# Designs tried in a protein design run: designed miniproteins, single chains, continued (5). Part 53

Each design is a single chain, and the fold is of that chain. pLDDT is the mean over its residues in the fold that is shown.

## One batch from the design tools (miniprotein)

Design m17824
Fold by ESMFold2-Fast:
Structure m17824 (fold): chain A 118 residues (1-118)
Amino acid sequence: LDALVDRLVRVLRIPAEHVPELRRLVARLLASAPEDQVAAARELRDFLESLGTPGAVTFGALLEALLDHSVPPSVLEALAIVLEVPEDLRERLVRAHRERSPVAERIELSLEVVEALL
């Protein structure tokens, strides 16, 4: 958790005053059962959107879509194309979504995408 939160703070440039809330939301998401993951990701996304930085907004939208298994892989791929995600990372996103990779890996992959776009 600590290493993941530290990476989120650095990559998304989270203000120090908001780090405790970020930690709470990430911990909740990591502890969530599969059926609750989308709701937890949406709460995290709403928080990140409130910060107003392009990286935080992009990360939140991408992670929610990546965790939502009701979203067809083609829709996730279309979102990645609109966000101008490099082809190799788009393939990894679609694979992680299809294979239901661990939540921590999907968070790390979403951060890698944001780093590539910034």
Scores: mean pLDDT 81

Design m17825
Fold by ESMFold2-Fast:
Structure m17825 (fold): chain A 83 residues (1-83)
Amino acid sequence: ALEELLRKAREADRLGQEAIKAFEEGDYKKAVELLEEVIRLLDEIERLAAQLPDKELSELLIAGARANRELALKLKEEAEKKL
């Protein structure tokens, strides 16, 4: 549960950094593809976080996932405008 969530969080962070680099380099198609994967991972993280027995930890992780998802969605929309 928590181990799987943290593994997905590390993967989302890695892909997010790659997406930002792709966007900065003008590879908007790659940025969109990477951001779609980030959004999918963040949705999975939110679902896993909701099932954690520690309510305070759960609420913090859900808030973080939602904030990162909003950022990823906005970056994806900006990249799609440049396709």
Scores: mean pLDDT 89

Design m17826
Fold by ESMFold2-Fast:
Parts: C-alpha cells; sequence; structure tokens
Structure m17826 (fold): chain A 100 residues (1-100)
C-alpha cells in the first residue's frame, strides 16, 4: 500500500541520515532530513498522523545529528545552519498537524 511504501521510505531516509552524520557528510545528512520533512508533509496530506509524528521525531533527532556531522566535517557553522533549517521544518509540521 502507499502507506507502507511511505513508512519504508521514511525509515530508509532516517538510516541514511544517521549514516551520513556518522561520516561527517553534512550535505547528505541535510538531504536526508529534507526527504524526511517532505515525507512528513505527504503523510499529513494522506491523513497518516502517526507517520507524520514519526517524521517529526526523526527531524528532532536530525537536529543533533547535523550538529555532530558539522563537527566531524570541521564545518560546525554549516552544521548549525542546517540544524536551524530542520528546526524550522519541525515547527511547520507541528503547526500543520495541530490543524488536523
Amino acid sequence: SMMEELREELERAVEELREAAERGDVERASEAARQIYLLGLKALDLGDLDLARRAIRALDEAVELLREAGRRAGQPLLGEIEEGVVALGIGMLRVLLSKQ
């Protein structure tokens, strides 16, 4: 089903985020966080509130992982910028979820 496919895509994006952060790959970690955000929006559009909440929790984890990736890459400012973008995305998803 489309819902099972979305859940599988979300879990793949979460794993990619963790692996990229461990390598200090800020660009790949940021791209994975962006994919998680887009999957959260799609979950809300489909009325899957549980999947949307899972995406929000994954983005909360992404905040710390992007900071760590920036430190590992020797680019802490880049990590902080991407962390800020993720925090804004979390706020937007929470507002949209509250209107459901």
Scores: mean pLDDT 84

Design m17827
Fold by ESMFold2-Fast:
Structure m17827 (fold): chain A 88 residues (1-88)
Amino acid sequence: SSSQQQQIRQQVQDLSQQAGSYLTNAINYRGTPISDNYVDQAIDSLNQIGRYDPVGGQRARDYIRQAYRDPRYFGRAVTTIVDIVNSI
């Protein structure tokens, strides 16, 4: 139904925003134990999105792991999350 599709889109958007927020916090707090918790939360949010786009979800998780170690991958992680949202 259109209502069900709208609800799925809203859930994916919410999870995408949460993942982006967690990744930003992980980068800002890099080198502390709290940073690792933010990375785990971002990956968890993307695992839930990945059920709608398994390939994009895996790619986003890989970019998040890379962005945590190398900030130049931050833009790629964000772009991949946006692409997943737009594919729904």
Scores: mean pLDDT 72

Design m17828
Fold by ESMFold2-Fast:
Structure m17828 (fold): chain A 74 residues (1-74)
Amino acid sequence: SMEEVEAHARRAMAELSRLERRADTPEARAVTDAAFAQIEALWRRLKAGELSPEEALAAIDALLAEARARIDAI
């Protein structure tokens, strides 16, 4: 559901904020800023009917995992 995607996105954004604060580097900030922008783009596509809720949830999980891996590599 849209509500489930919204809740999941909010949890992912909170995790990104924690990762950025913990790393406290400009490179980590750039990674999290890009991830926030991508989550926002996914939400717009979902609202436009271009994505299913299931596709949006999977994409958010993939974005969070990628952001975490990139920050861990710093």
Scores: mean pLDDT 86

Design m17829
Fold by ESMFold2-Fast:
Structure m17829 (fold): chain A 73 residues (1-73)
Amino acid sequence: NVNEFIKNLEKMLKSTVDKENIAEKVVEYLSHVDNDTKQTIIKELEKIVNTSSGTVKEKAETVLKKVQELEEE
């Protein structure tokens, strides 16, 4: 479910997984969910960007940017 995915996303952002791999996993997940779930994930990424610092913020910014590029069709 979306809550479990958000929990795993936060864990990935704090881990050694690089920003490109995290972005790919988020994009893949969003391709299989409804629009309400996509908006929930986008808002959580925005919150992480605004409340984090350093590497976590950089990774979250990269993921958010890639997700937003897909929504700008």
Scores: mean pLDDT 80

Design m17830
Fold by ESMFold2-Fast:
Structure m17830 (fold): chain A 66 residues (1-66)
Amino acid sequence: SASEQARRQAAEELHAVAEANAEASLDEQVRAMRQKAREALARDPHISAAEVARSSRGLHAVIEVR
């Protein structure tokens, strides 16, 4: 029936809107996290440098075998 088809279409559109809103919310969280990281870097750049160095050592240990 036309009523059933209309309901199905409305549900599908509602689901698409919910997914788009969830993705936008996640994107906002990522931006907030990056902003916080920039502020932390401005206060103490040693924190980020130490984390990058530790990450680089881990990667080097994996790809370079002795």
Scores: mean pLDDT 60

Design m17831
Fold by ESMFold2-Fast:
Formats: C-alpha cells, sequence, structure tokens
Structure m17831 (fold): chain A 81 residues (1-81)
C-alpha cells in the first residue's frame, strides 16, 4: 500500500468516525477509493453521501473543502504523477 494515500484515507475515515453524517467526507472517500480502482466500494460511499445530501454526488473538486481537495490531489499525484 502507498503510505501517503493510506494516511489521507485514514484522515477521511477519522472524519467520518467523528461525524458519520458528513456527506462531503463520504463523497471524498468515495473519490479516493475510485482513484485506487476500488469502484464497487466507491459506489457504496457515493450512495451513502447521496442519502445524506442528494446534492453531494454532483459536487466537483471545486465544491469540496480545501482539506478534502488536498487529500484527493495527493492521491492523484501518487497514481498519475
Amino acid sequence: MNPEIEARVAAFEARLAADPRDARAWYALGLALRAQGRDAEAERYFARARALDPRTPRLTLDDLEPEILAGLEAIKRYLFG
């Protein structure tokens, strides 16, 4: 496993543990899982995000909080950079 990607995923998981109704955190973790090729797991997270906030699956990267964006950019850099 890539330690940097796992650290970012762990941060999102910790956020969900603190607030399991944070639809943006569910969506961000789904995006991170999809970036890792874990599409089936990502779809479950997107479904949860949509159940909490129907707008969430329409969010672009520009709509996400800077902390979440930084985590996703780190994952993209390790997968594509």
Scores: mean pLDDT 64

Design m17832
Fold by ESMFold2-Fast:
Structure m17832 (fold): chain A 84 residues (1-84)
Amino acid sequence: MEVTVTLDLSGLTPEQTAELLRRVIDAARAAGGEYTRVELSPDGSRATITVRAPSLEQAQRVADAIRKAAESIPGAKVVSVEIH
């Protein structure tokens, strides 16, 4: 299974963006994510996080953990969450 989360970073400072990405990566690992990839848009306004999970149940836990971590940063917005 693969979890893809897109975040809107346009309202964040560089320091808030760094903390957001740290929390999201830590949350994904804690939830059982086996592999994490992070891609930033060229202007830094958007981040796409892709996480591998061994089962649908773990993919759902990873998705929930990432969403909660992202929502913990003021101004961060979750644009989409996809599991496939």
Scores: mean pLDDT 81

Design m17833
Fold by ESMFold2-Fast:
Structure m17833 (fold): chain A 79 residues (1-79)
Amino acid sequence: ARERAWEEIEELMRTEYENEDADIDAARRLIAHLERIGAAGAEEFLRLLRLDLEGRLEEARALEEEILARLAPYVEALR
């Protein structure tokens, strides 16, 4: 269930969210998928998406930095 939900999120990001700018509807769908997963690990990503949607870019950037620091080994693997 969670694995498939993450696959759907990745596909949505690739086709809609990763393009030049984020569509609000695409971001809302991503939030809905993360809430459906109910994963504790998704809470920070949910907050990041909500801050971005609200235009709270400074808080979004600060949260992104916290997430990246916590996930440093995984982030390095993605580079």
Scores: mean pLDDT 54

Design m17834
Fold by ESMFold2-Fast:
Structure m17834 (fold): chain A 85 residues (1-85)
Amino acid sequence: MTEEEVARLESDIQKLLGELGEMENSEPDEKKKEEVRKFRREATDKIHEIFELYTSGQISADEYFEKLKRIIEELKKKIEEVKKE
């Protein structure tokens, strides 16, 4: 894994979080809007925790990369769920 690959995953995460934010803002159902908001908050908190584990040396760069890939998969799945409703 390279620093450039990590930076790309971090950029992809920010873009996906932004897309969910636009979906939240355009959602007419208040219950669905709150669900998206909660998911975005939880995802952001998890990303921050994982970044702190990486920067403190508690996890390897490879573990950080795999954790970011999992978050991207979870974000993409949530976006597809929101689009289908």
Scores: mean pLDDT 81

Design m17835
Fold by ESMFold2-Fast:
Structure m17835 (fold): chain A 74 residues (1-74)
Amino acid sequence: EIDKEVFRALAEIMITVALLSGDDEETVEAIERAMNYLKEKGYKEEGIEVARRHLPLLSPEAAKRVEELIKKME
């Protein structure tokens, strides 16, 4: 699906830019925005998967906060 691939790529760009900042708050906010963006486009499950894929790249505190965001969205 062209639309899904485009929206997923934009979501991944949002997260990557925030990860480059090295700021936990900015990174968690970007992941939350990316998940909400994909949910608004009808791709909630894809948004959850994108968030889960980034968990190993996060600090333990940021990872815990993102896990809570995933649970809230389920």
Scores: mean pLDDT 82

Design m17836
Fold by ESMFold2-Fast:
Structure m17836 (fold): chain A 93 residues (1-93)
Amino acid sequence: KKEILELIDKTAERAREALLKLAETEEDKRLAELTSITIRYLLSLVANGEISEEEALELLEQAMDLAGMSEEQKRTALEIFREGARQLRALKA
């Protein structure tokens, strides 16, 4: 339980830091924070068995598309999410 929560928080923070490095505007910085929160929430739902990893990825991609994030920002967030989900799956095995 504690290891799962720590992994989720670590994954969200990695996404926040990576997106902040890509940020060129105050809007990009707000989107980095919001994307981090979204990743944390979606990974929590996956960890609890409430949604699938595939559903979480689709929701994250749709949210980032709606926010008008760049292809580089979206790719970065999705890659970090997938890695976090892989590590989460390993912890639950």
Scores: mean pLDDT 87

Design m17837
Fold by ESMFold2-Fast:
Structure m17837 (fold): chain A 95 residues (1-95)
Amino acid sequence: SGIEKVLREAEILLGLMRIAVAVGKLIEDPEFAKEQVLKLLKQLEEIVKEEVEDEELKKKLLELLEKARKAAEEGNLEEAIKYVEEAIKLLEENQ
């Protein structure tokens, strides 16, 4: 199903976000981590918009990703990751 593809891609992007945060801490560059997380969030938002056919599920996912984007813009990358984890859980529940 389209949801299985979106779930797999979301899990990959979440993994990359976690790596970006870890790298940002290691090199002492929080702006690098923030820029990478925002870029990955934009990719996930585009995937959800294009691949999720259920309008109710799409709306809920995009609301969680908007909360993640706002948290990331404020530099709260751990909060942004939590919202992405909530979006993944919602995708898992709708398989």
Scores: mean pLDDT 89

Design m17838
Fold by ESMFold2-Fast:
Structure m17838 (fold): chain A 87 residues (1-87)
Amino acid sequence: EEVKKLEEENERLREELRKLLEEAKEVLSEEEYKEVEFEVGIKEGLAGIYIGLGKIDPEGAKEMLEKAIELLKEAIEYVKEKLEEAK
């Protein structure tokens, strides 16, 4: 099932993002971490909205989940870039 695979991908990306944020909290300065937390919070919030919309509209569910996944990937990339800059 296509939607189920996208839901599983979304869950995996959320777990990856959570681990990266834990690493960022230890590695980044307090100011850098607050910026990362804010940007990630916005992207996670938007992703949550798309996931919710996908549950309401089954015909649009795939597109909404794909948008949520893209936002989570953007958040993950952003945290990774900040971690690389801190090296």
Scores: mean pLDDT 82

Design m17839
Fold by ESMFold2-Fast:
Structure m17839 (fold): chain A 101 residues (1-101)
Amino acid sequence: MEAEKVAKEMIERVKRELEAMRRVAEDALATLRAVGPVAQPLADAVEKALRETEEKVREYIELAKKAKSPEEIRRYGILGEAAAGVGAIHASAAKVAALNL
């Protein structure tokens, strides 16, 4: 079915964006941990953002799987990508902030 193909493509794209966000978050966390205790609140914020983003992306993937129209599937895919992108921006910003402490 066409909807199943669209869902697979959007889910794979969202998973790639989530993996890219995870790499940015892990790089940020490594930097924050190297800075030490003064950066702990930023590290906690990045870890929380990573968990919340992964949960939200998982929810959008499940909604895309259950969606019956290509338009609805694409909407959930875009929301999943946007969530991952915002997570990556927050992690990167925390790293930059810690390096300027």
Scores: mean pLDDT 83

Design m17840
Fold by ESMFold2-Fast:
Structure m17840 (fold): chain A 87 residues (1-87)
Amino acid sequence: MVVEDLPTETISLEQLKADMEGRGLPLTPEGSRKLIEEYSEEVRRYLDDFARTEGWTRVEVTFEIEKDPESGLYVLTVKIQLWRDAE
């Protein structure tokens, strides 16, 4: 069995705001939560395709959501683990 951890990805507040504006979402807590939901779905699709293409047998994705106290926006951290049978 081979286990591989992908680098942890943290979406910065600045990047989150840019993505919200690009998608026409309001710069509010509700808008940021909607973006996180859409982003989480897009990341899951990307990882499913990646795992299938690269021959990984199992993928686990953990999403950690934190609220920025100054802006009230949500910040997303993504952690990914991959498994493959060794032979």
Scores: mean pLDDT 67

Design m17841
Fold by ESMFold2-Fast:
Structure m17841 (fold): chain A 74 residues (1-74)
Amino acid sequence: SMEEIEKLREQAKGMVDFLDLAIKSETDPELRAQLQELRDQLLELYNDESLSAEEKKKRLEELGAQASKVLQEM
């Protein structure tokens, strides 16, 4: 549904905003680069209007898991 898609977009935006803060505070250039790549992938997902709600949810979960793994190394 459109409401479900909007909720997923808001979740993606929240993760982008969080990653922007993490990037600004990160001093390790390798971790910073990984966070920037994840942020860019989330922005691409946020701006993609062709994906179904199910596909967006799957991509968001995958990117969230990757972000959590990188953040644990900070």
Scores: mean pLDDT 78

Design m17842
Fold by ESMFold2-Fast:
Structure m17842 (fold): chain A 63 residues (1-63)
Amino acid sequence: GPSEEELDREVWEALALMDIAFARKNDGPEAAAEVARKWAERLRSRGYTELADEFEKLADELA
């Protein structure tokens, strides 16, 4: 089965996506891009480099 690290990554990804979705709905795509960039920084600091790169790319697409 998935490792604890993989499960933690999935939980962090879900939380980030939820936060980005709420920001987009309430404050628009530029606000969602800002939230995505902040999540990318947090994920990178935790060692989730590939996931952080995906959220940086999402932020660029939203802005």
Scores: mean pLDDT 82

Design m17843
Fold by ESMFold2-Fast:
Structure m17843 (fold): chain A 76 residues (1-76)
Amino acid sequence: VPSLEEKQRKAREALEELLENSPPEVAEYLREFLETGDRAAAERAARLLAERHGEPEETARLLAGTLVRALEVVRA
């Protein structure tokens, strides 16, 4: 069973990897989200990413929720 610190490291790594692999437009909103914790920034980033990959709005919503949960783990 991974420790809380291991879970936090994994979540942080995942968020950093997503930021690094995102187009500049998406990366701007991801940085804002990571800095402020503003769910609206996560939702905007997720929507732009989903649109870029031809994914529907429900996929964007799921991505935004995943981003919020990952940041909550990092902040725990």
Scores: mean pLDDT 80

Design m17844
Fold by ESMFold2-Fast:
Structure m17844 (fold): chain A 77 residues (1-77)
Amino acid sequence: SALEEALSKLPQEIRDLVLQLQNETNEEEKQRIAVELARLISAGKQGSLFLPELMDEIESLAYEYYRRELEAKRALG
C-alpha cells in the first residue's frame, strides 16, 4: 500500500509510533503518540513523506493535546 511504501522510507522509531497510533483505541494515548510523532517528524524534516490523511490525523491529535495542556496551565496560573 502507499502507506507501507511511505513508512519503509522512515526510521524505525517513526514506523513503530505510526503503527502504535493506528492500533491505539484510547484517545489520550493517541494524542500522546501523535505529539511524539509530530516532534520526530519535525526534527527529521520528514513530514512530506507521510500521506496527507495521516498527517492531518497526527496534526489534529497533537493540536488537541497542546490545546488541553494550555488550558490546564492557564487554569493553574
Scores: mean pLDDT 72

Design m17845
Fold by ESMFold2-Fast:
Structure m17845 (fold): chain A 62 residues (1-62)
Amino acid sequence: SELLEKLRKVEELLKKDPTAFDEVKKILGMEDLSEKDLLLLMKAQARYYKMESLLELLEKLL
């Protein structure tokens, strides 16, 4: 539930600013991940939670 809420916040952020990866890392508490690894992890989570809009957005950003 908490992770799903964070993912929804990330989706809205990336829709407004697709370059805001530092803020995305802060929201998720994953500052140690590269942007590439963050995107791969986010895609996996979006698929798991069936967040189709987020998954499509992330696929366009890679």
Scores: mean pLDDT 81

Design m17846
Fold by ESMFold2-Fast:
Structure m17846 (fold): chain A 76 residues (1-76)
Amino acid sequence: MVKKAEEEALKNAKDTFDKARARIEEIGAQHPEEREELLRKADELYNKMKSGTVAEALKYAAELERLADEWERRVA
């Protein structure tokens, strides 16, 4: 039970992941090699999210957000 809480958690993880990926695509326009590397990492994390638990999905979404934050700080 608690399907609603799990559904909301997965939705939040997906939203966090999608926003982080979009940020990488936008800021990476002037840094194509680094953008490609980060997008490859995003695809790896997404595959882990699909095959893992709800807790792992949240963890991997947060990891991509952290990578996007580090990238943005590096190029700012």
Scores: mean pLDDT 78

Design m17847
Fold by ESMFold2-Fast:
Structure m17847 (fold): chain A 87 residues (1-87)
Amino acid sequence: MKKEEILEKLREIARKQGFSEEEIEELLERTEELIKKYGAEIIEKVLEVHLLIQEKGPDHPEVQAAAEAFEKEVREELEKVEKEELE
């Protein structure tokens, strides 16, 4: 996807998860930095796995298969997001 498409998709996901508009803007700024650092394709995959976890739970076979397929890159990126303080 284009960077703009990833940011729009993330905005929709964050709104669905109950983030405020201010939190969404901060999240988008952080995501733009991650896209700049790691590339749009990797961030897209991280979002897909994160969405699957939110929708189906971490124990779902599809989530486990998706996470396993991208384990090194996706797991490291998710762990970074988990530890990252969004101010």
Scores: mean pLDDT 67

Design m17848
Fold by ESMFold2-Fast:
Formats: structure tokens, sequence, C-alpha cells
Structure m17848 (fold): chain A 81 residues (1-81)
């Protein structure tokens, strides 16, 4: 179980790194409405990933209740980035 949770956290870290690289690329470009919308969407996605990572870190120390697991699953699926 711990190994699987650690692998999931590593996968989230990899996705967050990809988002950070894309944000850095966008920050070098001139200001545009498309850039602002993409930066906002990437920012929201990064926050969602960071929160999910915190919950998974908690799971490493404690077993999630069915309610907590359902909340995490809904939160991750509630809005597509």
Amino acid sequence: RRERLEAEIARLDARMDEISKRVAELNKQPLSEEKLNELFDLGVEAVRLAVSKVVLRHQLDHELTPEQQALLDRWLASERA
C-alpha cells in the first residue's frame, strides 16, 4: 500500500513539474487573453494536484475513511483541467 501511495505522489509531482514548465514558458511570452486563460487553468490544476498530494501524504500515515476516499475521488473528477 505505501509503495503504491508513494508511486501516486511521484506521478502527481511529475505532472506538477510539467505544469510549472508550461507556466514558465507562458511567462516568457507577451500578455494575451489566451495566455491569461491558460495560466489560470494551469494554476487551478496545480492547486488541485497539490491538495491531492497532501491527502495522499496523509494516507501514508493513516488509512482514508470511505467518506474521505469518496471526497478525494469526487474532487479529482469534479472539474476537468
Scores: mean pLDDT 73

Design m17849
Fold by ESMFold2-Fast:
Structure m17849 (fold): chain A 105 residues (1-105)
Amino acid sequence: MAALLAEHRATSDELTKLMKEEFSKDELEYIRKQTSRYIGLVIRAIGHLIDGDEEGAKEDLEKALELHQKMLDFIAEKGSERTKELAERHRALETELTEARIEEI
C-alpha cells in the first residue's frame, strides 16, 4: 500500500509538471471536457447495472473506453511520449489503489 501511494503521488506530480510545460490552456480545457464526459458515461453505466440493463451498461462502458483512448491519443499527439506513459501509469495506479482498499475492507 505505502509504496503504491508514494508512486501514485510521484506520477501525479511529474504528469502535472509535464502537462503545464507541453499543453496550452485550451488543450488542458479539452482534456478536462473529455474527462468529464468519460466520468458521466461511467456513472450512467452504473445506473444501467442497478436497473438490470447489462446491454446499456456495456454500450456506455464501450463509449467511455473510446473516449479514454481519444484522450490518450490527443495527449500522445500534443504531449511527449513520456507524458502519455505517465497518464496511462497514473490511471493504472488509481485502479490498483482502489482494488487494494476493497481487499482491506
Scores: mean pLDDT 76

Design m17850
Fold by ESMFold2-Fast:
Structure m17850 (fold): chain A 71 residues (1-71)
Amino acid sequence: MLHELTLLESDPLEKVREFAESLGAEPEDIEPLVNAAELLKKQKGPGSVGVPVRLKDGSVEMVLLTLVEEP
């Protein structure tokens, strides 16, 4: 299944961590997702990155992180 999280430049990386935890992500898969979000924020400008995340039930879900510019 595809899960989408929209990030603003001002959003803390904790928002990504909380989102992953809400999906039931394995702890080891949370850090790679947070790192992908950090890299996306550092590049500045609109963009998206898809990251596969393993959940505690053993399934793998695709998480699409989308960075949008603040108005």
Scores: mean pLDDT 78

Design m17851
Fold by ESMFold2-Fast:
Structure m17851 (fold): chain A 98 residues (1-98)
Amino acid sequence: SQLQQKVEELLDELNKEEVDMSKVFALFEEILNLSDSTNITDVLVKVYEAIAKNVDQQAKLTILHYLNLLLSKSDIQVEETPELALAWHKAFLDAITK
């Protein structure tokens, strides 16, 4: 699907040593436009896990802040699962702990 392709592009970008922040932000907006309440939770788990493991430490808080800002302005209802909560928590802790 188009959503799957955009998610894969985002995960590839987040795995690079030199992350293009403008591309990451553009891909977040495209992914949210292609997402709905049935698929957004699984997408967010993958994104947060990638941020926790692979993204540059200096960029992590900025990426998380922007993603959260976009989600707060979105009409998409995100199902809060234990997996999503754990993935977000790991990404946030990794970003603030060095």
Scores: mean pLDDT 80

Design m17852
Fold by ESMFold2-Fast:
Structure m17852 (fold): chain A 87 residues (1-87)
Amino acid sequence: PPPSDEEIQRTLWIMQLSILETNPIDPNMSDEELRSMLGVLEQILQDPAFADLEPRILAIIERLRATLGKDRVEALLAEFPALRARL
Protein backbone atom coordinates (compact mmCIF):
# COMPACT_ATOMS: atom_id res chain seq x y z
CA PRO A 1 0.00 0.00 0.00
CA PRO A 2 1.13 3.62 -0.47
CA PRO A 3 2.81 5.26 2.55
CA SER A 4 0.70 7.42 4.87
CA ASP A 5 1.61 11.05 5.71
CA GLU A 6 2.79 9.73 9.11
CA GLU A 7 5.07 7.14 7.42
CA ILE A 8 6.53 9.89 5.17
CA GLN A 9 7.15 12.17 8.20
CA ARG A 10 8.67 9.21 10.09
CA THR A 11 11.11 8.56 7.22
CA LEU A 12 12.16 12.24 7.24
CA TRP A 13 12.69 12.25 11.05
CA ILE A 14 14.68 8.97 10.93
CA MET A 15 16.88 10.49 8.19
CA GLN A 16 17.46 13.63 10.32
CA LEU A 17 18.28 11.57 13.44
CA SER A 18 20.69 9.38 11.40
CA ILE A 19 22.56 12.51 10.24
CA LEU A 20 22.89 13.69 13.88
CA GLU A 21 24.02 10.17 14.96
CA THR A 22 26.70 9.73 12.24
CA ASN A 23 28.23 13.23 12.04
CA PRO A 24 30.80 14.30 14.67
CA ILE A 25 29.64 16.93 17.17
CA ASP A 26 31.47 20.26 16.83
CA PRO A 27 32.98 21.03 20.29
CA ASN A 28 33.00 24.76 19.33
CA MET A 29 29.25 24.74 18.61
CA SER A 30 27.50 27.97 19.70
CA ASP A 31 24.64 27.98 22.24
CA GLU A 32 22.35 29.20 19.43
CA GLU A 33 23.28 26.19 17.23
CA LEU A 34 22.82 23.80 20.19
CA ARG A 35 19.43 25.38 21.03
CA SER A 36 18.33 24.90 17.38
CA MET A 37 19.37 21.22 17.46
CA LEU A 38 17.56 20.63 20.79
CA GLY A 39 14.47 22.36 19.34
CA VAL A 40 14.29 19.80 16.50
CA LEU A 41 14.62 16.91 18.99
CA GLU A 42 11.91 18.50 21.20
CA GLN A 43 9.55 18.75 18.18
CA ILE A 44 9.94 15.01 17.43
CA LEU A 45 9.34 14.06 21.10
CA GLN A 46 6.15 16.18 21.31
CA ASP A 47 4.43 13.93 18.71
CA PRO A 48 3.22 10.69 20.41
CA ALA A 49 3.31 8.93 16.99
CA PHE A 50 7.14 9.03 17.24
CA ALA A 51 7.53 7.96 20.91
CA ASP A 52 9.56 4.92 19.73
CA LEU A 53 12.28 7.35 18.51
CA GLU A 54 12.84 8.57 22.12
CA PRO A 55 15.86 6.26 22.83
CA ARG A 56 17.64 7.62 19.72
CA ILE A 57 16.93 11.22 20.77
CA LEU A 58 18.21 10.58 24.33
CA ALA A 59 21.38 8.96 22.91
CA ILE A 60 22.04 12.11 20.82
CA ILE A 61 21.61 14.27 23.97
CA GLU A 62 24.13 12.07 25.85
CA ARG A 63 26.62 12.58 22.98
CA LEU A 64 26.04 16.36 23.25
CA ARG A 65 26.62 16.22 27.03
CA ALA A 66 29.83 14.19 26.57
CA THR A 67 31.27 16.57 23.93
CA LEU A 68 29.98 20.02 25.07
CA GLY A 69 29.70 19.47 28.85
CA LYS A 70 26.79 18.28 31.02
CA ASP A 71 26.17 21.61 32.81
CA ARG A 72 26.02 23.57 29.52
CA VAL A 73 23.57 21.13 27.89
CA GLU A 74 21.38 20.84 31.03
CA ALA A 75 21.08 24.66 31.25
CA LEU A 76 19.67 24.78 27.69
CA LEU A 77 17.43 21.71 28.29
CA ALA A 78 15.49 23.85 30.81
CA GLU A 79 13.96 25.59 27.72
CA PHE A 80 12.64 22.24 26.33
CA PRO A 81 9.96 20.68 28.62
CA ALA A 82 9.39 17.41 26.68
CA LEU A 83 13.14 16.62 26.56
CA ARG A 84 13.60 17.64 30.23
CA ALA A 85 10.69 15.37 31.32
CA ARG A 86 12.54 12.32 29.83
CA LEU A 87 15.88 13.16 31.51
Scores: mean pLDDT 83

Design m17853
Fold by ESMFold2-Fast:
Structure m17853 (fold): chain A 52 residues (1-52)
Amino acid sequence: MKVTIVGADGSRVEVEAENKEEAIQKAREIFGPDAVVVVSPDGKIVAVTPAP
């Protein structure tokens, strides 16, 4: 599935992931474990790490 990852600094990256857990892992790899938001293609929040 295609998801949008938003980093703590507001940077956005689209990634392809097989499932939501893989999308969360990719988000952490790109922006680290700090506050990130993962949004599914339908605009739903898939996961949120702790906000700053």
Scores: mean pLDDT 65

Design m17854
Fold by ESMFold2-Fast:
Structure m17854 (fold): chain A 74 residues (1-74)
Amino acid sequence: SIDQLVQQILQLGQQVADDNLHAGQPEHAERALQLGKAVSLYLQGKVDEAMEIGGISREVLEGLYRSMLSAIQS
């Protein structure tokens, strides 16, 4: 379901953020959370909000979604 996929995307973003915080990179951690949230909004059909929070184009957002989906499914 979309709700399950949204939660998996957010969990992946949180995991990447936690890893970056432990590595002493809070700016990378914050970016990981923003990108995870952007992809989650994209999945919910909130494309304009996704582009705004991510600060990225629709093409980059779609590519990021495919990369995160691949990471979840592997």
Scores: mean pLDDT 87

Design m17855
Fold by ESMFold2-Fast:
Order: C-alpha cells, then sequence, then structure tokens
Structure m17855 (fold): chain A 78 residues (1-78)
C-alpha cells in the first residue's frame, strides 16, 4: 500500500545518519565505491517511485537530497 511505502521511505531516511557513520569509518576505497554505486541505484529506483506515486513526491525529494548529500560526503573522503 501507499501507506506502507511511505513508512518504509521514512524509515530509510531516518537510518541514513547511521549509514553515514558506518561508511565514514571505512578505510577501503573499494567498499566506499561499492556503497556509492548502491546509493546511485537507489536514486534510480526513487525516480521510478516518484513517477508512480506523485503523492509521495515531497518525501522522495527529501530522501533523494539526503542520499545525494551522502554520496558527496563519501566521495570527498580520501
Amino acid sequence: SVEELREALERVLAELPAVRATLAAQTSAAVKQAAVAQLRGILGQLDVLKARYPELSALIDQLEAAIQALIAEIEALP
């Protein structure tokens, strides 16, 4: 249902700070690159969901912005 999807998206958004902390502790460039690839994949899935569920567009926009910020932070790590 749309309600279940909304709750799932809100949960993912709430979990991003923990994901950021975990990735910031990584020293492997390969692990960071794999994480960036997964996050970019999620952005693609969110674009599809936004087209199908326009009522969730504001929440999806928030999640997309948060994921894009996380990718930029990971890519800025040496």
Scores: mean pLDDT 84

Design m17856
Fold by ESMFold2-Fast:
Structure m17856 (fold): chain A 78 residues (1-78)
Amino acid sequence: SSLFEEAYKRLKEELPKLSDNAHEFLARQIVEFANGDREKAEKLLEELIKLLKPKQDELNPRIVLTALREAKKKVEAL
């Protein structure tokens, strides 16, 4: 979908040190979480970038998955 492509592109631009598999995984998670809500997708994407960008030199799968869970919780609390 266009939303998936937009999220994937933004993740590659803002988090270039992540693998392409991680970019695709996160873009898919954003689309699934948003369930058609573009504003919700954008909020989750921005929260993920905010959490992961300062940690790019320390990134591993555990840090990425933890950030995804925390970002989802923050967006749902809105």
Scores: mean pLDDT 84

Design m17857
Fold by ESMFold2-Fast:
Structure m17857 (fold): chain A 80 residues (1-80)
Amino acid sequence: SMAKKKEELAEKAKELAAIAGGAVYKLAEKHGSLEGGEPADTPYGRLVLEEAAKVKSDEEARELYEKNLEEAKRLAEEAK
């Protein structure tokens, strides 16, 4: 059904946004600009922390952010 496909796209968009959020969190923590504190204790918040832990450099963070944010926006629009 179209409703199920849209729901799956929306959930995938949230997952990719959380991965992009992990890159932002890592850079904010590294540069001392973490004003929002720890991510919420949700599955997506935990994914942010997991992905942040995998980032080794600012360049990796930038690539992770750009690729996942672009795809997340695309899927979120398709889910509308």
Scores: mean pLDDT 77

Design m17858
Fold by ESMFold2-Fast:
Structure m17858 (fold): chain A 79 residues (1-79)
Amino acid sequence: MEEELKRLIRALNNQDIEELEYLVKNSKDPEIQKFAEAALLYLRGEREKAKEIFQELVKSKNEIIAGLAESMLREIDLE
């Protein structure tokens, strides 16, 4: 959990597509897996699909995941 969350944050900051793809395939946390999938959609220009996933993730009981999702939604809305 902690290590995967740290890896997700680093991958997001570096736009590390390979690490995000790794997390989608190998993460044991469904929310981290879903976040990595949404981030990949966003980086590929599939913004509307990414936005839907981030809108679900802002409801997370994990405050770090919810906060990261809110940050991603702000970036999408600045378009």
Scores: mean pLDDT 82

